# Designed miniproteins, single chains, continued (2): the designs that were tried, part 94

Each design is a single chain, and the fold is of that chain. pLDDT is the mean over its residues in the fold that is shown.

## One batch from the design tools (miniprotein)

Design m7250
Fold by ESMFold2-Fast:
Structure m7250 (fold): chain A 66 residues (1-66)
Amino acid sequence: SELVERLAQLVLEGRIDEAYEMLKDQKKRGINPFELGEQVAKLLREQGRYHQARIALLLGLLVSSE
């Protein structure tokens, strides 16, 4: 998914505020931000980026809770 790849790239680049806003925009469109965060985290784990994968999960949880 281009959306998952874009979010993963933002997290890898440390552009966390932009990743957060993108997750919020997707939630407004009816996409589950927790599930989206899990997909981003899965992609990052497959790349060996375990710290960034945890950031993606936490962002998805945060946006889901708002």
Scores: mean pLDDT 89

Design m7251
Fold by ESMFold2-Fast:
Structure m7251 (fold): chain A 93 residues (1-93)
Amino acid sequence: SGSTLVRPDPALLALLRSVGATRDEYTWLEVFGYLLRAIARLAKDLKLQDPSDPNILYVGDTLLGELLGVDTIDVNDLTPLLEAFEAHSTELP
């Protein structure tokens, strides 16, 4: 079920390209993999972590925050990221 190709919009594509993506069309599994790489990169930046809860990331000045329209994310809740897949991708025939 990862065989369906999707075309990310420019906002999602910019995020994917920031973590090494080079194509314009991807499977859902590939998009998910790149988004996990983007989160992992942000989670390693101590300046983006909330001082009282390291699971909360300040993403307002990042491509991820711009894509999601939020200033913070919880790395234990992937629901906003899954919703962004559907909002920012067009499924190909």
Scores: mean pLDDT 78

Design m7252
Fold by ESMFold2-Fast:
Structure m7252 (fold): chain A 92 residues (1-92)
Amino acid sequence: SEAERLLAAVRQATEDFIQVLKSNEYSLEEKEQAAELLVESLGQLPESVKAEAVQLAIDILEEFLKTEGDKLSEERQQLVKDTIERLRKLLE
């Protein structure tokens, strides 16, 4: 279904964002730009799938912080937390 395709794309986009966060090849500004792109992309999803897709991205990022957050700098951890909060606001 279209919904299943969009949810798979959101999972991939969120996992790609995590790879950017873990990489030492990107600046903090570039990581912040990747976070902005993820939030904007999810904000533009159809209302029929938006809540489920946004919650999926939140769940993936929260699990990442729980399991690998200690491997990130304080600034990168804060970026993930800020991104989760911005995603939560899309559900309001």
Scores: mean pLDDT 89

Design m7253
Fold by ESMFold2-Fast:
Structure m7253 (fold): chain A 102 residues (1-102)
Amino acid sequence: DSRVNQVIIDFNRRINDIFTDTLRRVNDILNDDSLSNDDKRRLVDTLLQQTTQRINQEVQKTVQQLNDLGYPEVGQQLEKLAQNQLKRFQESVKKLLEKHLS
């Protein structure tokens, strides 16, 4: 039980750090006056792809760890919640990009 809770806490910290890092980098790109709007779109899209890969890797590692501990259902719920968070994050970043470049 305590091991499962620690795995979930550590996972949430790692994905929150990834999202926070990504948002800072998005803002840096959007505020870089040396970049064209096309360059800003391309760089943000690349960054979102990299963030998606990082989140998916963390999900797979954590799901495997929870399966090994005997809690596959907890792993499935964690994966579903993480995918929903990722989708909402991607949508929020796209809205920021559209607002900045309109």
Scores: mean pLDDT 90

Design m7254
Fold by ESMFold2-Fast:
Structure m7254 (fold): chain A 92 residues (1-92)
Amino acid sequence: MEEEEIRRLAEEIRRLGEEEVAERLRDHPDPKRTRRLLTAARLMVLDPSLSPAEALALVDTLEAEAAAARAGETTAAADELAARLRALEAAK
Protein backbone atom coordinates (compact mmCIF):
# COMPACT_ATOMS: atom_id res chain seq x y z
CA MET A 1 0.00 0.00 0.00
CA GLU A 2 2.41 2.71 1.21
CA GLU A 3 5.21 1.11 -0.84
CA GLU A 4 3.33 1.90 -4.08
CA GLU A 5 2.80 5.51 -2.94
CA ILE A 6 6.51 5.87 -2.09
CA ARG A 7 7.55 4.47 -5.50
CA ARG A 8 5.19 6.92 -7.25
CA LEU A 9 6.46 9.86 -5.16
CA ALA A 10 10.09 8.95 -5.92
CA GLU A 11 9.31 8.95 -9.66
CA GLU A 12 7.54 12.34 -9.38
CA ILE A 13 10.48 13.82 -7.44
CA ARG A 14 12.86 12.67 -10.21
CA ARG A 15 10.62 14.22 -12.89
CA LEU A 16 9.25 17.40 -11.26
CA GLY A 17 11.56 18.10 -8.35
CA GLU A 18 10.91 17.87 -4.63
CA GLU A 19 9.31 21.31 -4.23
CA GLU A 20 6.64 20.63 -6.88
CA VAL A 21 5.76 17.25 -5.32
CA ALA A 22 5.56 18.86 -1.84
CA GLU A 23 3.21 21.56 -3.18
CA ARG A 24 0.88 18.92 -4.70
CA LEU A 25 0.68 17.20 -1.30
CA ARG A 26 0.14 20.46 0.65
CA ASP A 27 -3.64 19.94 1.02
CA HIS A 28 -3.38 16.22 1.87
CA PRO A 29 -5.63 15.35 4.87
CA ASP A 30 -2.78 13.63 6.78
CA PRO A 31 0.30 15.90 6.60
CA LYS A 32 2.38 13.75 9.00
CA ARG A 33 1.80 10.57 6.98
CA THR A 34 2.48 12.52 3.78
CA ARG A 35 5.84 13.83 5.12
CA ARG A 36 6.85 10.30 6.16
CA LEU A 37 6.11 8.92 2.68
CA LEU A 38 7.81 11.90 1.01
CA THR A 39 10.95 11.44 3.14
CA ALA A 40 11.06 7.73 2.21
CA ALA A 41 10.69 8.68 -1.47
CA ARG A 42 13.58 11.17 -1.13
CA LEU A 43 15.76 8.41 0.33
CA MET A 44 14.96 6.20 -2.68
CA VAL A 45 15.93 9.05 -5.05
CA LEU A 46 19.27 9.45 -3.21
CA ASP A 47 19.87 5.66 -3.02
CA PRO A 48 18.07 3.75 -5.81
CA SER A 49 19.10 0.41 -4.25
CA LEU A 50 16.67 0.99 -1.36
CA SER A 51 13.27 -0.71 -1.57
CA PRO A 52 10.23 1.32 -0.44
CA ALA A 53 9.97 -0.90 2.67
CA GLU A 54 13.66 -0.33 3.54
CA ALA A 55 13.25 3.43 3.02
CA LEU A 56 10.19 3.50 5.31
CA ALA A 57 12.02 1.49 8.01
CA LEU A 58 14.95 3.94 7.81
CA VAL A 59 12.60 6.96 8.08
CA ASP A 60 10.90 5.43 11.15
CA THR A 61 14.30 4.79 12.78
CA LEU A 62 15.54 8.31 11.99
CA GLU A 63 12.30 9.87 13.30
CA ALA A 64 12.57 7.94 16.58
CA GLU A 65 16.24 8.96 16.98
CA ALA A 66 15.47 12.59 16.10
CA ALA A 67 12.59 12.69 18.62
CA ALA A 68 14.87 11.31 21.37
CA ALA A 69 17.64 13.77 20.44
CA ARG A 70 15.21 16.71 20.38
CA ALA A 71 13.89 15.78 23.83
CA GLY A 72 17.42 15.50 25.26
CA GLU A 73 18.72 18.58 23.42
CA THR A 74 15.66 20.64 24.41
CA THR A 75 16.32 19.86 28.08
CA ALA A 76 20.05 20.60 27.71
CA ALA A 77 19.31 23.85 25.82
CA ALA A 78 16.85 24.99 28.50
CA ASP A 79 19.43 24.29 31.24
CA GLU A 80 22.13 26.14 29.25
CA LEU A 81 19.89 29.20 28.78
CA ALA A 82 19.03 29.23 32.51
CA ALA A 83 22.75 29.04 33.40
CA ARG A 84 23.58 31.92 31.02
CA LEU A 85 20.78 34.08 32.42
CA ARG A 86 22.03 33.50 35.99
CA ALA A 87 25.60 34.38 34.93
CA LEU A 88 24.39 37.63 33.32
CA GLU A 89 22.45 38.57 36.48
CA ALA A 90 25.54 37.88 38.64
CA ALA A 91 27.71 40.07 36.34
CA LYS A 92 25.60 43.18 37.11
Scores: mean pLDDT 69

Design m7255
Fold by ESMFold2-Fast:
Structure m7255 (fold): chain A 78 residues (1-78)
Amino acid sequence: NELLRKFRILLGEKIAEKLTPEQRRKVFEVVTLEDLDVESIEEAAKRILDKVSNVDPELAKQVREVIEEVAKELGVEL
């Protein structure tokens, strides 16, 4: 799925741009490639946000904003 591939690339770029190294490390520790190897952007977003919110609810809010920005750029409504 080209849309999911584009989502993964753009999400990685925006996370690198918007999050601190410490915040990126926390996300990377809980989110795996398996959470991104799903059928839709909506499912990937749900998995990422669920895992991040379990360890850092404030970080999950920032990650949600990044995901929503990426989805908007790709023309996907979450």
Scores: mean pLDDT 81

Design m7256
Fold by ESMFold2-Fast:
Structure m7256 (fold): chain A 65 residues (1-65)
Amino acid sequence: GPRIELAILLAALRARALAEEEAAKLGKPYTIEVRVEGFDVIATATVGDETIEVRVLNEVLKQLS
């Protein structure tokens, strides 16, 4: 639904911003992978040997369920 799509977009944008900063510092390219695990969205960015992980946890929805 629209909420999960927004969470995916938010995770990807945050991971990209962090990856672009690190890539600029290291002079290396970056790649981004986005995964959905249940209600949690995980975006992983890789810059050379560095890995940046951004998790959007839906714990608030779990507490309201």
Scores: mean pLDDT 73

Design m7257
Fold by ESMFold2-Fast:
Structure m7257 (fold): chain A 96 residues (1-96)
Amino acid sequence: GMSKLEETIKIAKKIAIESVEDLTKSTSSLKKLQDTEKKWKDLIDKLNKIDPKLGEIAKKVYDYAKDLLGNQSISKEEAIKKAVELGVKLAKELTK
């Protein structure tokens, strides 16, 4: 229903923002990058056990945020916008 879609969109937006924030804070150090990778692997695994749709959203959004930030030409603000757009798209597709 619409209420479940709205809640999934809210969670997807939060995942997108937090993934970009964590990745941008960790890019200056291999240790911080490894800690971020472990944190997000653990989070994705937990979400997948609660709701496989949320696990899929978190995995795809996190992977996308990594690819965006790896391109070096993107601002943090633009990366957040694009990651949020993907999260919302996936929430809509997976809630049907």
Scores: mean pLDDT 84

Design m7258
Fold by ESMFold2-Fast:
Structure m7258 (fold): chain A 93 residues (1-93)
Amino acid sequence: SPADQMVRQMDAILTEAKRLYQQAKASKDISKVQALLDQMQQLVQQATQIYHQLKALYPEDRDLHTYATFKLADLTVLLMGMYVLLKQLEKEK
């Protein structure tokens, strides 16, 4: 179903986001962390678009809405964590 495809896309986005976050944590290069942050922001934008599509196409599917909400929350936590890593590296310069 289209819902199953969008769920798989959100799972793939979160998997990639976790990978980017681990790379950022291992990096001491401000420019590399900034590039990873830019990629993370693109993933959050893609996931947000899928979230709105899921809510529009399946307005009564509470389980699907809950799933998508928690996936966006997880992505937001990773994004904020990457901002913290970048700021910490800037201070250690």
Scores: mean pLDDT 88

Design m7259
Fold by ESMFold2-Fast:
Structure m7259 (fold): chain A 97 residues (1-97)
Amino acid sequence: MTAEEEKELEKRLQELEKSGKIKELENVFAAVRATVALKKKPTEEAQKLLEEAEKEMTEEEKKLVEEFLKYYESSNISSLEFEKLLVKKVIDYLEKK
């Protein structure tokens, strides 16, 4: 991802924050991070974090997480690169809504 692409994503995030949609993004990101952590190191602590994140999510947000996790499992990318792709795809999803 280039510096220009990162600036564009940051601008989109600011627009989503103004619209109040940022809280929906926080729930999705927390669940994805917890699931990635669980897959890398399956611990009771990681499982608990995932369960806590999922309790605050809507059914639509849970489906979005499942779709992104399938994408992560099919790709040999780092968790950082996955988070950047996740941010872009979630922004695209919320802009279409």
Scores: mean pLDDT 65

Design m7260
Fold by ESMFold2-Fast:
Structure m7260 (fold): chain A 81 residues (1-81)
Amino acid sequence: MVLDDEELRERVTEILRRAKLVIPLEKALEITRGFTEEQLRGIERFLLTGDTSGLSKETIDAALELDIEDGLERIKRALGL
């Protein structure tokens, strides 16, 4: 089932905390909007373990986008930007 905006916000906040990502919550919500709990569990597993087994292309693409955005935010912070 697709999560509503409130459920998505809570779940994405949990994933970011567990994976220790520094992406702004609003950016992460933009990437994951309309996703199901199954897709979000897949993203969490990928971010924590690198395991892509059973994940759809859409889920993998979103997880990679989150990882790229996290890398960019860390680079900005390291450069004092």
Scores: mean pLDDT 81

Design m7261
Fold by ESMFold2-Fast:
Structure m7261 (fold): chain A 86 residues (1-86)
Amino acid sequence: MSAEEQARAGARRVAEALIDEAEKNGGYLTVEQIEEVADRVLAGLSTPERVGAAELRRMLIEKAKENGGKLTVEQIREVAEEFLAS
């Protein structure tokens, strides 16, 4: 697996965890909840996986701050898809 593939794998794991948590939390996550969930995932990842996971975390937090401090499940999916398409 290349570094790019590992970065994408890390980002996918963060996205999946955030979507699952958002669905359990009324369909959205706050900035603090995004940080908490993403940081838990990051702690279990290899260095190449953390690169992609950390970048997705940054993009999600920026989007949430622009969006009144919250992201819906759909918005989390959209940001993750944008990252994975890059």
Scores: mean pLDDT 84

Design m7262
Fold by ESMFold2-Fast:
Structure m7262 (fold): chain A 85 residues (1-85)
Amino acid sequence: NFDELVKEIAKIVEEILKLAQEKKDAEMLKLVGKLADEIVLQVNEKNVEKLLEAKKLLEEALKYLKEGRTEEAKSLIKEAIKILQ
């Protein structure tokens, strides 16, 4: 279900943004902004496979952020942005 996929991606991005704001990480905030822009451009049923790959990377990034592994999380967010471009 495409609508469910978009909703789950939005939830993950929201949680990453909240953690970035709590830590006042300027680089992470910039990356999340770029990520959100790329997702908006790619939200189309024709791009489902790219969105699924990005979602998997973002789920792992969120897990690493919750563990305090911020640099590893940034690398995964950068890779998600690259896949969406």
Scores: mean pLDDT 86

Design m7263
Fold by ESMFold2-Fast:
Structure m7263 (fold): chain A 60 residues (1-60)
Amino acid sequence: MTQEEVDKIYEEVRKIIEEAIAAGDPEAGLQRAVEFAQSKGLTPQQARDLALKALEDVLA
């Protein structure tokens, strides 16, 4: 997977997390983000790490 592909996945993951936080359900957002990243070819660990990074970036 190229860095450009990972960056596009990160953009969508971050958007999922932001929308979920705005809705008051960050846990559901994290779960959706992990599922989305896995659907794009990331491993479960990579998907979780990316979703957690997006959550930290949004809350920073």
Scores: mean pLDDT 83

Design m7264
Fold by ESMFold2-Fast:
Structure m7264 (fold): chain A 65 residues (1-65)
Amino acid sequence: SAEHEAVAGEALDAIVRALRKAGEENDQDMFKKAQENAVALRKAIEAGDTAAAQEVLARAKELLA
């Protein structure tokens, strides 16, 4: 659905931003957490699970706070 695609896109953008920030700051812990969120997002997309995608988005945003 359009709603699922929008949430998944926002989550992917937040994960990419977290990975970039981790690389810039040489933060291995943030990099690992961002990778874990990327795996969780892939599973949510494969399942069409919008609620799971929203949870990933929230966790990825928390990494950027």
Scores: mean pLDDT 85

Design m7265
Fold by ESMFold2-Fast:
Structure m7265 (fold): chain A 101 residues (1-101)
Amino acid sequence: MKKQLVIVVAKDGKVVGVYVVPYEDAEKALREVGIEANKEGAVIVGSFVLTEEGEITAIGGEDETLSGEEGIEYVRKRLLEELGDEESAEEIVKIIEKLLE
């Protein structure tokens, strides 16, 4: 798997967009998604780098690189805290798990 960035956008605690981009496009994607989200009154609630080794690094959070299992638990916890909705958090976790395979 090639290194990727996952960007999660929410409005009023509801996920309104999930963007998966090659890491080489990360700066452009974060800028474009941020601008679009701001126009809609939405915010980026999570940005996660997925490595070829199955590790996860959160951008704008702890900035710690975690193993796949620990990274998945970190993502689940972070999204649950930001969204307050277990179903929405778990849907995003499943997307990330598939990308790590």
Scores: mean pLDDT 77

Design m7266
Fold by ESMFold2-Fast:
Structure m7266 (fold): chain A 58 residues (1-58)
Amino acid sequence: PVELSDEEAKELVDRMTKAAEEVRAEAPSSTPREELLKRQREVMRKIAEEYFRELLER
């Protein structure tokens, strides 16, 4: 497990929230809720993976 500072945790949450909101905005209004949530989770997961990778390379 990687330990995050309060500043790093806030940055990660803000980035993930923005990405999830962009997925919602881009999705057609006919998109099923379950499919939308799956796409949002996938994008948030990738953001978190990239952030932790960058953190480890500091």
Scores: mean pLDDT 76

Design m7267
Fold by ESMFold2-Fast:
Formats: structure tokens, C-alpha cells, sequence
Structure m7267 (fold): chain A 51 residues (1-51)
């Protein structure tokens, strides 16, 4: 990847870290994960996160 303002790998890595602790998150934080992190991912990035 080239140096760009938005790095899709950084966003995907953050999403993976949050997903790893998802079951331990309180309801409010799980909502924030889904509405701000997962929904901010492209459909392709969401598919990679789900894999």
C-alpha cells in the first residue's frame, strides 16, 4: 500500500481487534462497533472481516 490518508489495512485491523473482544463488549460499545466501524467498511472489507 502507498502512503495515503486512509489506510484500509489500519481500518480492517482495528475492526478485527474489536471483533476479537466483541462478545466481551457491553451492548453500547457493540452498537458503536457495528454503526461506526463495521458500517464504515466497504463491502469487500466487511467480507474480509467476516472471513
Amino acid sequence: DEIVIEDPRDLLDLARQLKAVYDQLPEEMRRQFETHVVSSLSPEQQAELAA
Scores: mean pLDDT 66

Design m7268
Fold by ESMFold2-Fast:
Structure m7268 (fold): chain A 68 residues (1-68)
Amino acid sequence: GFVRVEGVDEKLARGAAELAGAITGREAEVVEVSPEGVAVIKLKGASEQETRLAADAIAANGYRAEVL
């Protein structure tokens, strides 16, 4: 699965990926971070439900997060 996160730099994107991995038990990696502060996080082998759980957890920490 993939999660898009807004308002982040590389450090915050890495933190969001670590949170996503911890919550779902899936391998999470930052695929890209744009100069505009948009990151894409990949959850390896995650279901749609697990990907939404990750996005909701990131959003609960004050970020704009959505499932791609």
Scores: mean pLDDT 85

Design m7269
Fold by ESMFold2-Fast:
Structure m7269 (fold): chain A 61 residues (1-61)
Amino acid sequence: MSDEELERRAEGIGRLARLLHPGLTDAQVEEVRRIARALLREDPEIDSLAALARALAALGL
């Protein structure tokens, strides 16, 4: 996965997180993106919704 593709997917996951949880702070959205980036680097084949679910679970959501 390219760095551009990684950032594009992480940004998309962050936007989707805020859409599902509008009360998330900017810091929480950035934490979702950080976790998503780590998951995508570890497993480039991970589904974006699965990465989102794992990131939200890490935030206790």
Scores: mean pLDDT 83

Design m7270
Fold by ESMFold2-Fast:
Structure m7270 (fold): chain A 88 residues (1-88)
Amino acid sequence: AEAAQQQAERERMVQRAEEVVDKLLEEGLVTPEEGEELRKKLLEAIDAILAGRYEEAQKILDEIEAKYGPRIEAYVAEQREKVDAELA
């Protein structure tokens, strides 16, 4: 079912985002407070992508990159590539 496929995609994206935040926390590259804020923003970006709100998703990703810089650059680039592929 299409709904089951969308659920599975959301679960994969959420797991990837949580993995990135957990790694940054474990390496001491973000504070616990910054990690929670980053997790919330990554989930907002994921929900925007899955809802087809690509302009909103790009704005959220830009805000994340501006605040966290090189620490999140690889993940933000990965998500931007996915958004750009959907918009093409």
Scores: mean pLDDT 79

Design m7271
Fold by ESMFold2-Fast:
Structure m7271 (fold): chain A 70 residues (1-70)
Amino acid sequence: MDIDTIISRLQGIRQQVQSGNISISQAKQQISDIRKSSPVEYHPYFLRILRSQNRQQMIDQMDRLISTMS
């Protein structure tokens, strides 16, 4: 999966998490699936998102990953 596709998918999930349209568990499942197809250098950033305990923490970690890829 190319970087632009990963960023696009992460932005989509971030929007759904921010609006409350998906649960934290649903978001983590989708993010875990993206991680499996991502370059290994970004895996630590994905793991921080997956360890998030609330929506705001998850959004903050997603923003960090997106910024790192951009």
Scores: mean pLDDT 85

Design m7272
Fold by ESMFold2-Fast:
Formats: C-alpha cells, structure tokens, sequence
Structure m7272 (fold): chain A 85 residues (1-85)
C-alpha cells in the first residue's frame, strides 16, 4: 500500500512539473485532467485492502502517465527518462 501510494505520488509530481514547464493551454488542460484522474486513483488505492486491486490501479496510473508523456512530447516538451541499469 505505502509503495503503491508513493509511486502514484511520484507520477503526480512529474505531471505537475510537465504542466508547469508548458506554455500551451491545451496541453495544460489535458495534463490537469490526467492529474485529476490520478488523484482519484490515489484515493482508491488508499481505500483498498486488496493488493491485486492496488496493482491494477497503479498500472492504470502508469498507463495514464505514459499517455500524458506522449502528448507532452508531441507538443514539443522534452521528457528525460532516467533508467538506472
């Protein structure tokens, strides 16, 4: 539960950073909608006692983040993905 909430909090922080970096009102509106969806997912994870449900919610949050990242790149924002290998 704590790990799932921390992951979603990280995604929310990244989305807020993307929104702050953008000067495009249409992209900002799109990111704001995704932030609201992730906040809803976060509350669902917080209320959930089922680890499988928590995993599905985190996966859904990750998919929304990936879609938002793609939209930000299409709008000309560069997103650096840091992979520790």
Amino acid sequence: KAAALAEIDGLLSNLKRIKEASTDPELQEYIDAVIKKLETIREQVRASTDPAEQQRLVREAGALMAQAGKKALEAGLKITVVVSG
Scores: mean pLDDT 75

Design m7273
Fold by ESMFold2-Fast:
Structure m7273 (fold): chain A 90 residues (1-90)
Amino acid sequence: SPALEEARNEVIEIIKKAKEDVEKLRAQGASKDDILSTVSKYGLEALKLIDSHPELTEEEKRRLRAKVAEIMSNLALGKFEEVDKIIEEL
């Protein structure tokens, strides 16, 4: 649906920002807690966007939430190639 494509694209933009910030933090030798805090911040932003979307079905929201959770877990672990793979499945 057009609404699903719109929400997916907005979620992808949040994930791209999260990935960029996590990569910068890792390059700077940031703590695991700083990385987890950053991942959590972006994860909550993405989930809020999905949950507040007026035109998404409950099933579409459930599926997007599951993918966001999987992406955020892989970002926290520094598995950037897996993140890119999961984005393709959105």
Scores: mean pLDDT 88

Design m7274
Fold by ESMFold2-Fast:
Structure m7274 (fold): chain A 92 residues (1-92)
Amino acid sequence: SEIEELKKEIEELKKKEEEVKEKYKKLEELDEEEQEKVRRELAAFILGSVTAEVILKNSKKSELERLKLALEAMKDPNYFFDQVEEELKKRQ
């Protein structure tokens, strides 16, 4: 079903987050530029995962729509940074 396919894609993204967490544990073995990249990638994955959990647990939308929104949040962790930056620009 489409629901099961979306759940599989979410689980694959969670595996990628765990890979970045493992790189973060060995951060000292990387140069300063790569360390900054790993920190930013991990922060983005954490924000995407937290947003996805909030959507899945609290949204009044159908299960299918919640899974679609959660997957989009996890797929583009930078989406929320861009949205926040645009909102801040509009308030200045």
Scores: mean pLDDT 74

Design m7275
Fold by ESMFold2-Fast:
Structure m7275 (fold): chain A 105 residues (1-105)
Amino acid sequence: SLSSISPEFVTRLLVRAGAAGLGDLDRLSDEAEEQIVEGRLALSAGDYEKALEHFQKAIELSPDSALAWYLLSTVLKKLGDLERAAQYQALADAIVAEHRARLAA
């Protein structure tokens, strides 16, 4: 489902990233971290399909998780999908830049 990044998906991602500062979404961040842990275990086992599924869920729960986007990019590189990997790494870099900007303000 994340094979193509639509403008609507990016808009929803940015809206959710903005909403993440509003409170109740902090619990979704914890659930996203759990998905990242499970994805890393699958990745270590060589189960790239399960790793991809877990990292996609992490992004759905916490789309401002730069780590989840980097890990998704890493799985795609292992699968040979360098184009989508580059797109998701760029999103992770943008999230890191946004967080740094907020800390500097």
Scores: mean pLDDT 73

Design m7276
Fold by ESMFold2-Fast:
Structure m7276 (fold): chain A 65 residues (1-65)
Amino acid sequence: NAAVEARIAALRKEAEEHRQRMLDLSNAMLDAFDAGDSATVKALGDQAAEHFRRYQALEAEAAAL
């Protein structure tokens, strides 16, 4: 039980780190958009999408335990 609880906590901590990174990237995208840098907006958006997919996968893994 303790090992399962520790694994769930670790997965959710990693998921929250990806979620926080997605929010940070979203803020950076707004700054790039205001600066008129469409290439940076796209690159940051692609990175945010990757972090969102990892967040979803980690939450799903934690929910399956």
Scores: mean pLDDT 88

Design m7277
Fold by ESMFold2-Fast:
Structure m7277 (fold): chain A 61 residues (1-61)
Amino acid sequence: TPAELQSLVKTAVALYKQYLDDNPQVGYDQNKAIAIMQALEVPQEQWAHVNQELQKLADAA
């Protein structure tokens, strides 16, 4: 996986974690996950992978 893609995934996870920390009673939010992926211009072929990482983060919170 290219280093730039790994950086995008890490940034998406950090932004979503901040969102969960600010909204502790919200579970997995698909619309917020999509908004973050769109804002970071994550390639569509990686959306399923990034989405799974964000969902795991929400499930752990």
Scores: mean pLDDT 74

Design m7278
Fold by ESMFold2-Fast:
Structure m7278 (fold): chain A 74 residues (1-74)
Amino acid sequence: SAFEEEVQAIIREGVARFNEALAAGASREELEAIVRETERRIRELVKRYNASPEQVAEAELLLGIFRQEVRERA
């Protein structure tokens, strides 16, 4: 669905921004701000689409994986 495609795109962009910032020597606070911005964009997407409980659960699963992967690198 368009919602799922946009969720994946937001997460992919978040990962790219996190990796670029990490490579540039960004502080922990700056890295955490990128994570929070990615989470904020997903929350806004949920509201915009009036996402179903199933769509929200899928987005939260992907966001959980994103959080785990980026925190292991920081």
Scores: mean pLDDT 85

Design m7279
Fold by ESMFold2-Fast:
Structure m7279 (fold): chain A 61 residues (1-61)
Amino acid sequence: SKLEELLKKIEEGIELLKKELQELLASGDTSPETLARIKQLEARIEELEKKKKEIKEEIEK
């Protein structure tokens, strides 16, 4: 189904963003650019996790 395909895409996206976040956190770089990117990644991961939950709930109905 389209929802199952969307769920897979979101899960893959979350994995990639989490990997980038971990790499940035491991760098120890406290530059304004790196801190801004970390915040963007955290916010985007949270949005995708929320979307993932919504799609799972839709599939269960």
Scores: mean pLDDT 84

Design m7280
Fold by ESMFold2-Fast:
Structure m7280 (fold): chain A 68 residues (1-68)
Amino acid sequence: EIPLEHLIKVAEFLSKNPHPSEEDIKELAKELGVSEETAREIVREVYALMFQNGLKSFEELLEYLKSL
């Protein structure tokens, strides 16, 4: 459902800003070409993947995603 490229971009965004504001989410949505609601869903999915796979850092998450 969610494109791998979007997961990678969001993971990179969160590595630099782990607690994004509403304006940050709006800018992220524009960068991805999606709605703000979809951008929030991708953010949640990125965190879910990190926790479910026992990844301890966004660097490890990015390596995982790029290996797919």
Scores: mean pLDDT 80

Design m7281
Fold by ESMFold2-Fast:
Structure m7281 (fold): chain A 99 residues (1-99)
Amino acid sequence: MEEVEKLEKEFSRLMNEALEALVKGDYDKFAENFRKMAEIAEKLAEIYKDVNPEIAELYRKISELFKKAAEAAKKGDVETVLQLLDEISRLRAEIARLE
């Protein structure tokens, strides 16, 4: 689906920018990008809801984790951010296995 490919490309761009910002200590930029990624994950969940409900549920969980990571980053809670990134990576690996 053209829309899925477009959203995945935007997601990858935002993730790369967010991780670079995290390494540089730019927590505001990290939080901004992770909030945008949460919105993309919600859009992907909506697209998958009727096609693959399991993938849709995983994207909904990922969206919530992105929002939590953005909030933790704003507080400078790097330990929580890293724990949430590990959980997001596991859920994204589950999606890749199902597709």
Scores: mean pLDDT 85

Design m7282
Fold by ESMFold2-Fast:
Structure m7282 (fold): chain A 98 residues (1-98)
Amino acid sequence: SAAEQQRREELYREYRENANKAVESMEEKKVSPEQILEGLKTLREMLRRRARPRDIVEYLMKTFNLSRKQAEGLVLMLAREMGFSEAELERMRREIEG
C-alpha cells in the first residue's frame, strides 16, 4: 500500500542517516581510509555470502566500535547499493530489529 511504501521510505532515510553517522564515527575515532575500505570489503563479502544480518551488525560494532543503529544503517544501505531486492532487505531488517 501507499502507507507501507511511505513507511519504508522513511525507514530507509533513517538508515541512510545512521550509515552516515557510522562513517563520521569511524573518522572521529581515527580509523584510516584504508581500514574503512577493508572493513567495507569484508562487509560486502559477508553480504554476498548471505551471512546472518545480526552477525554482520555485531562484526561492525566490535570491529569499528559502532552503535547498533549505525551498524544497521551501514549494512542495509550497502546491501541496497549492491542490488539486494526489497524482499531481501525487508527480511534483513526484520532479523536485525526483531
Scores: mean pLDDT 82

Design m7283
Fold by ESMFold2-Fast:
Structure m7283 (fold): chain A 91 residues (1-91)
Amino acid sequence: SEKKKLLDQLVELVLNSDSKGLAKLLLESGFVSEEEAEAIAKEKDKKLLYYALGAYGTKNKISLSEEQEKEILKAIGYSDEQIKKIEEAKK
């Protein structure tokens, strides 16, 4: 689906710390305001970029795959043990 393709693109942008690309795609999708997009584009914290991605998924009723979520969490500095605890909390 189109929403799934957009989500996969957003995942790659977060993994690459491409805050400007993430902001542009979220703005073009109508998810954020121009003011919010400017704030995201200036963001250097991968954790906040990940939260923006999570908000997009929630609004569009689409989720990251388990593999995509683990990859992002690892990229933003979570340990394998911390990721396991997060996965257990979802059950």
Scores: mean pLDDT 74

Design m7284
Fold by ESMFold2-Fast:
Structure m7284 (fold): chain A 81 residues (1-81)
Amino acid sequence: SMEEQLQAAENLLLRAYLALKEGGDPAAVRAEVLAFARTLSPEVLAYLAESLDRMAKHLAETDPEIAAFFRELREEVLALL
């Protein structure tokens, strides 16, 4: 369902954030998020882009490097539309 896809997107972004906080490979995290994004309908893909924007804004002061990563990833997700 759309609700399940939206929840999966939010859970993936939380896991991505935690992985990056623990020193995970940004290239691997990017590849995983983009692979997931390519399976989504345009409506859910747009929601993923909005969620990335919200995360980046929320993290701007506390984790600016991760915020920058999510901003860049948002542009790549939008390019899939």
Scores: mean pLDDT 86

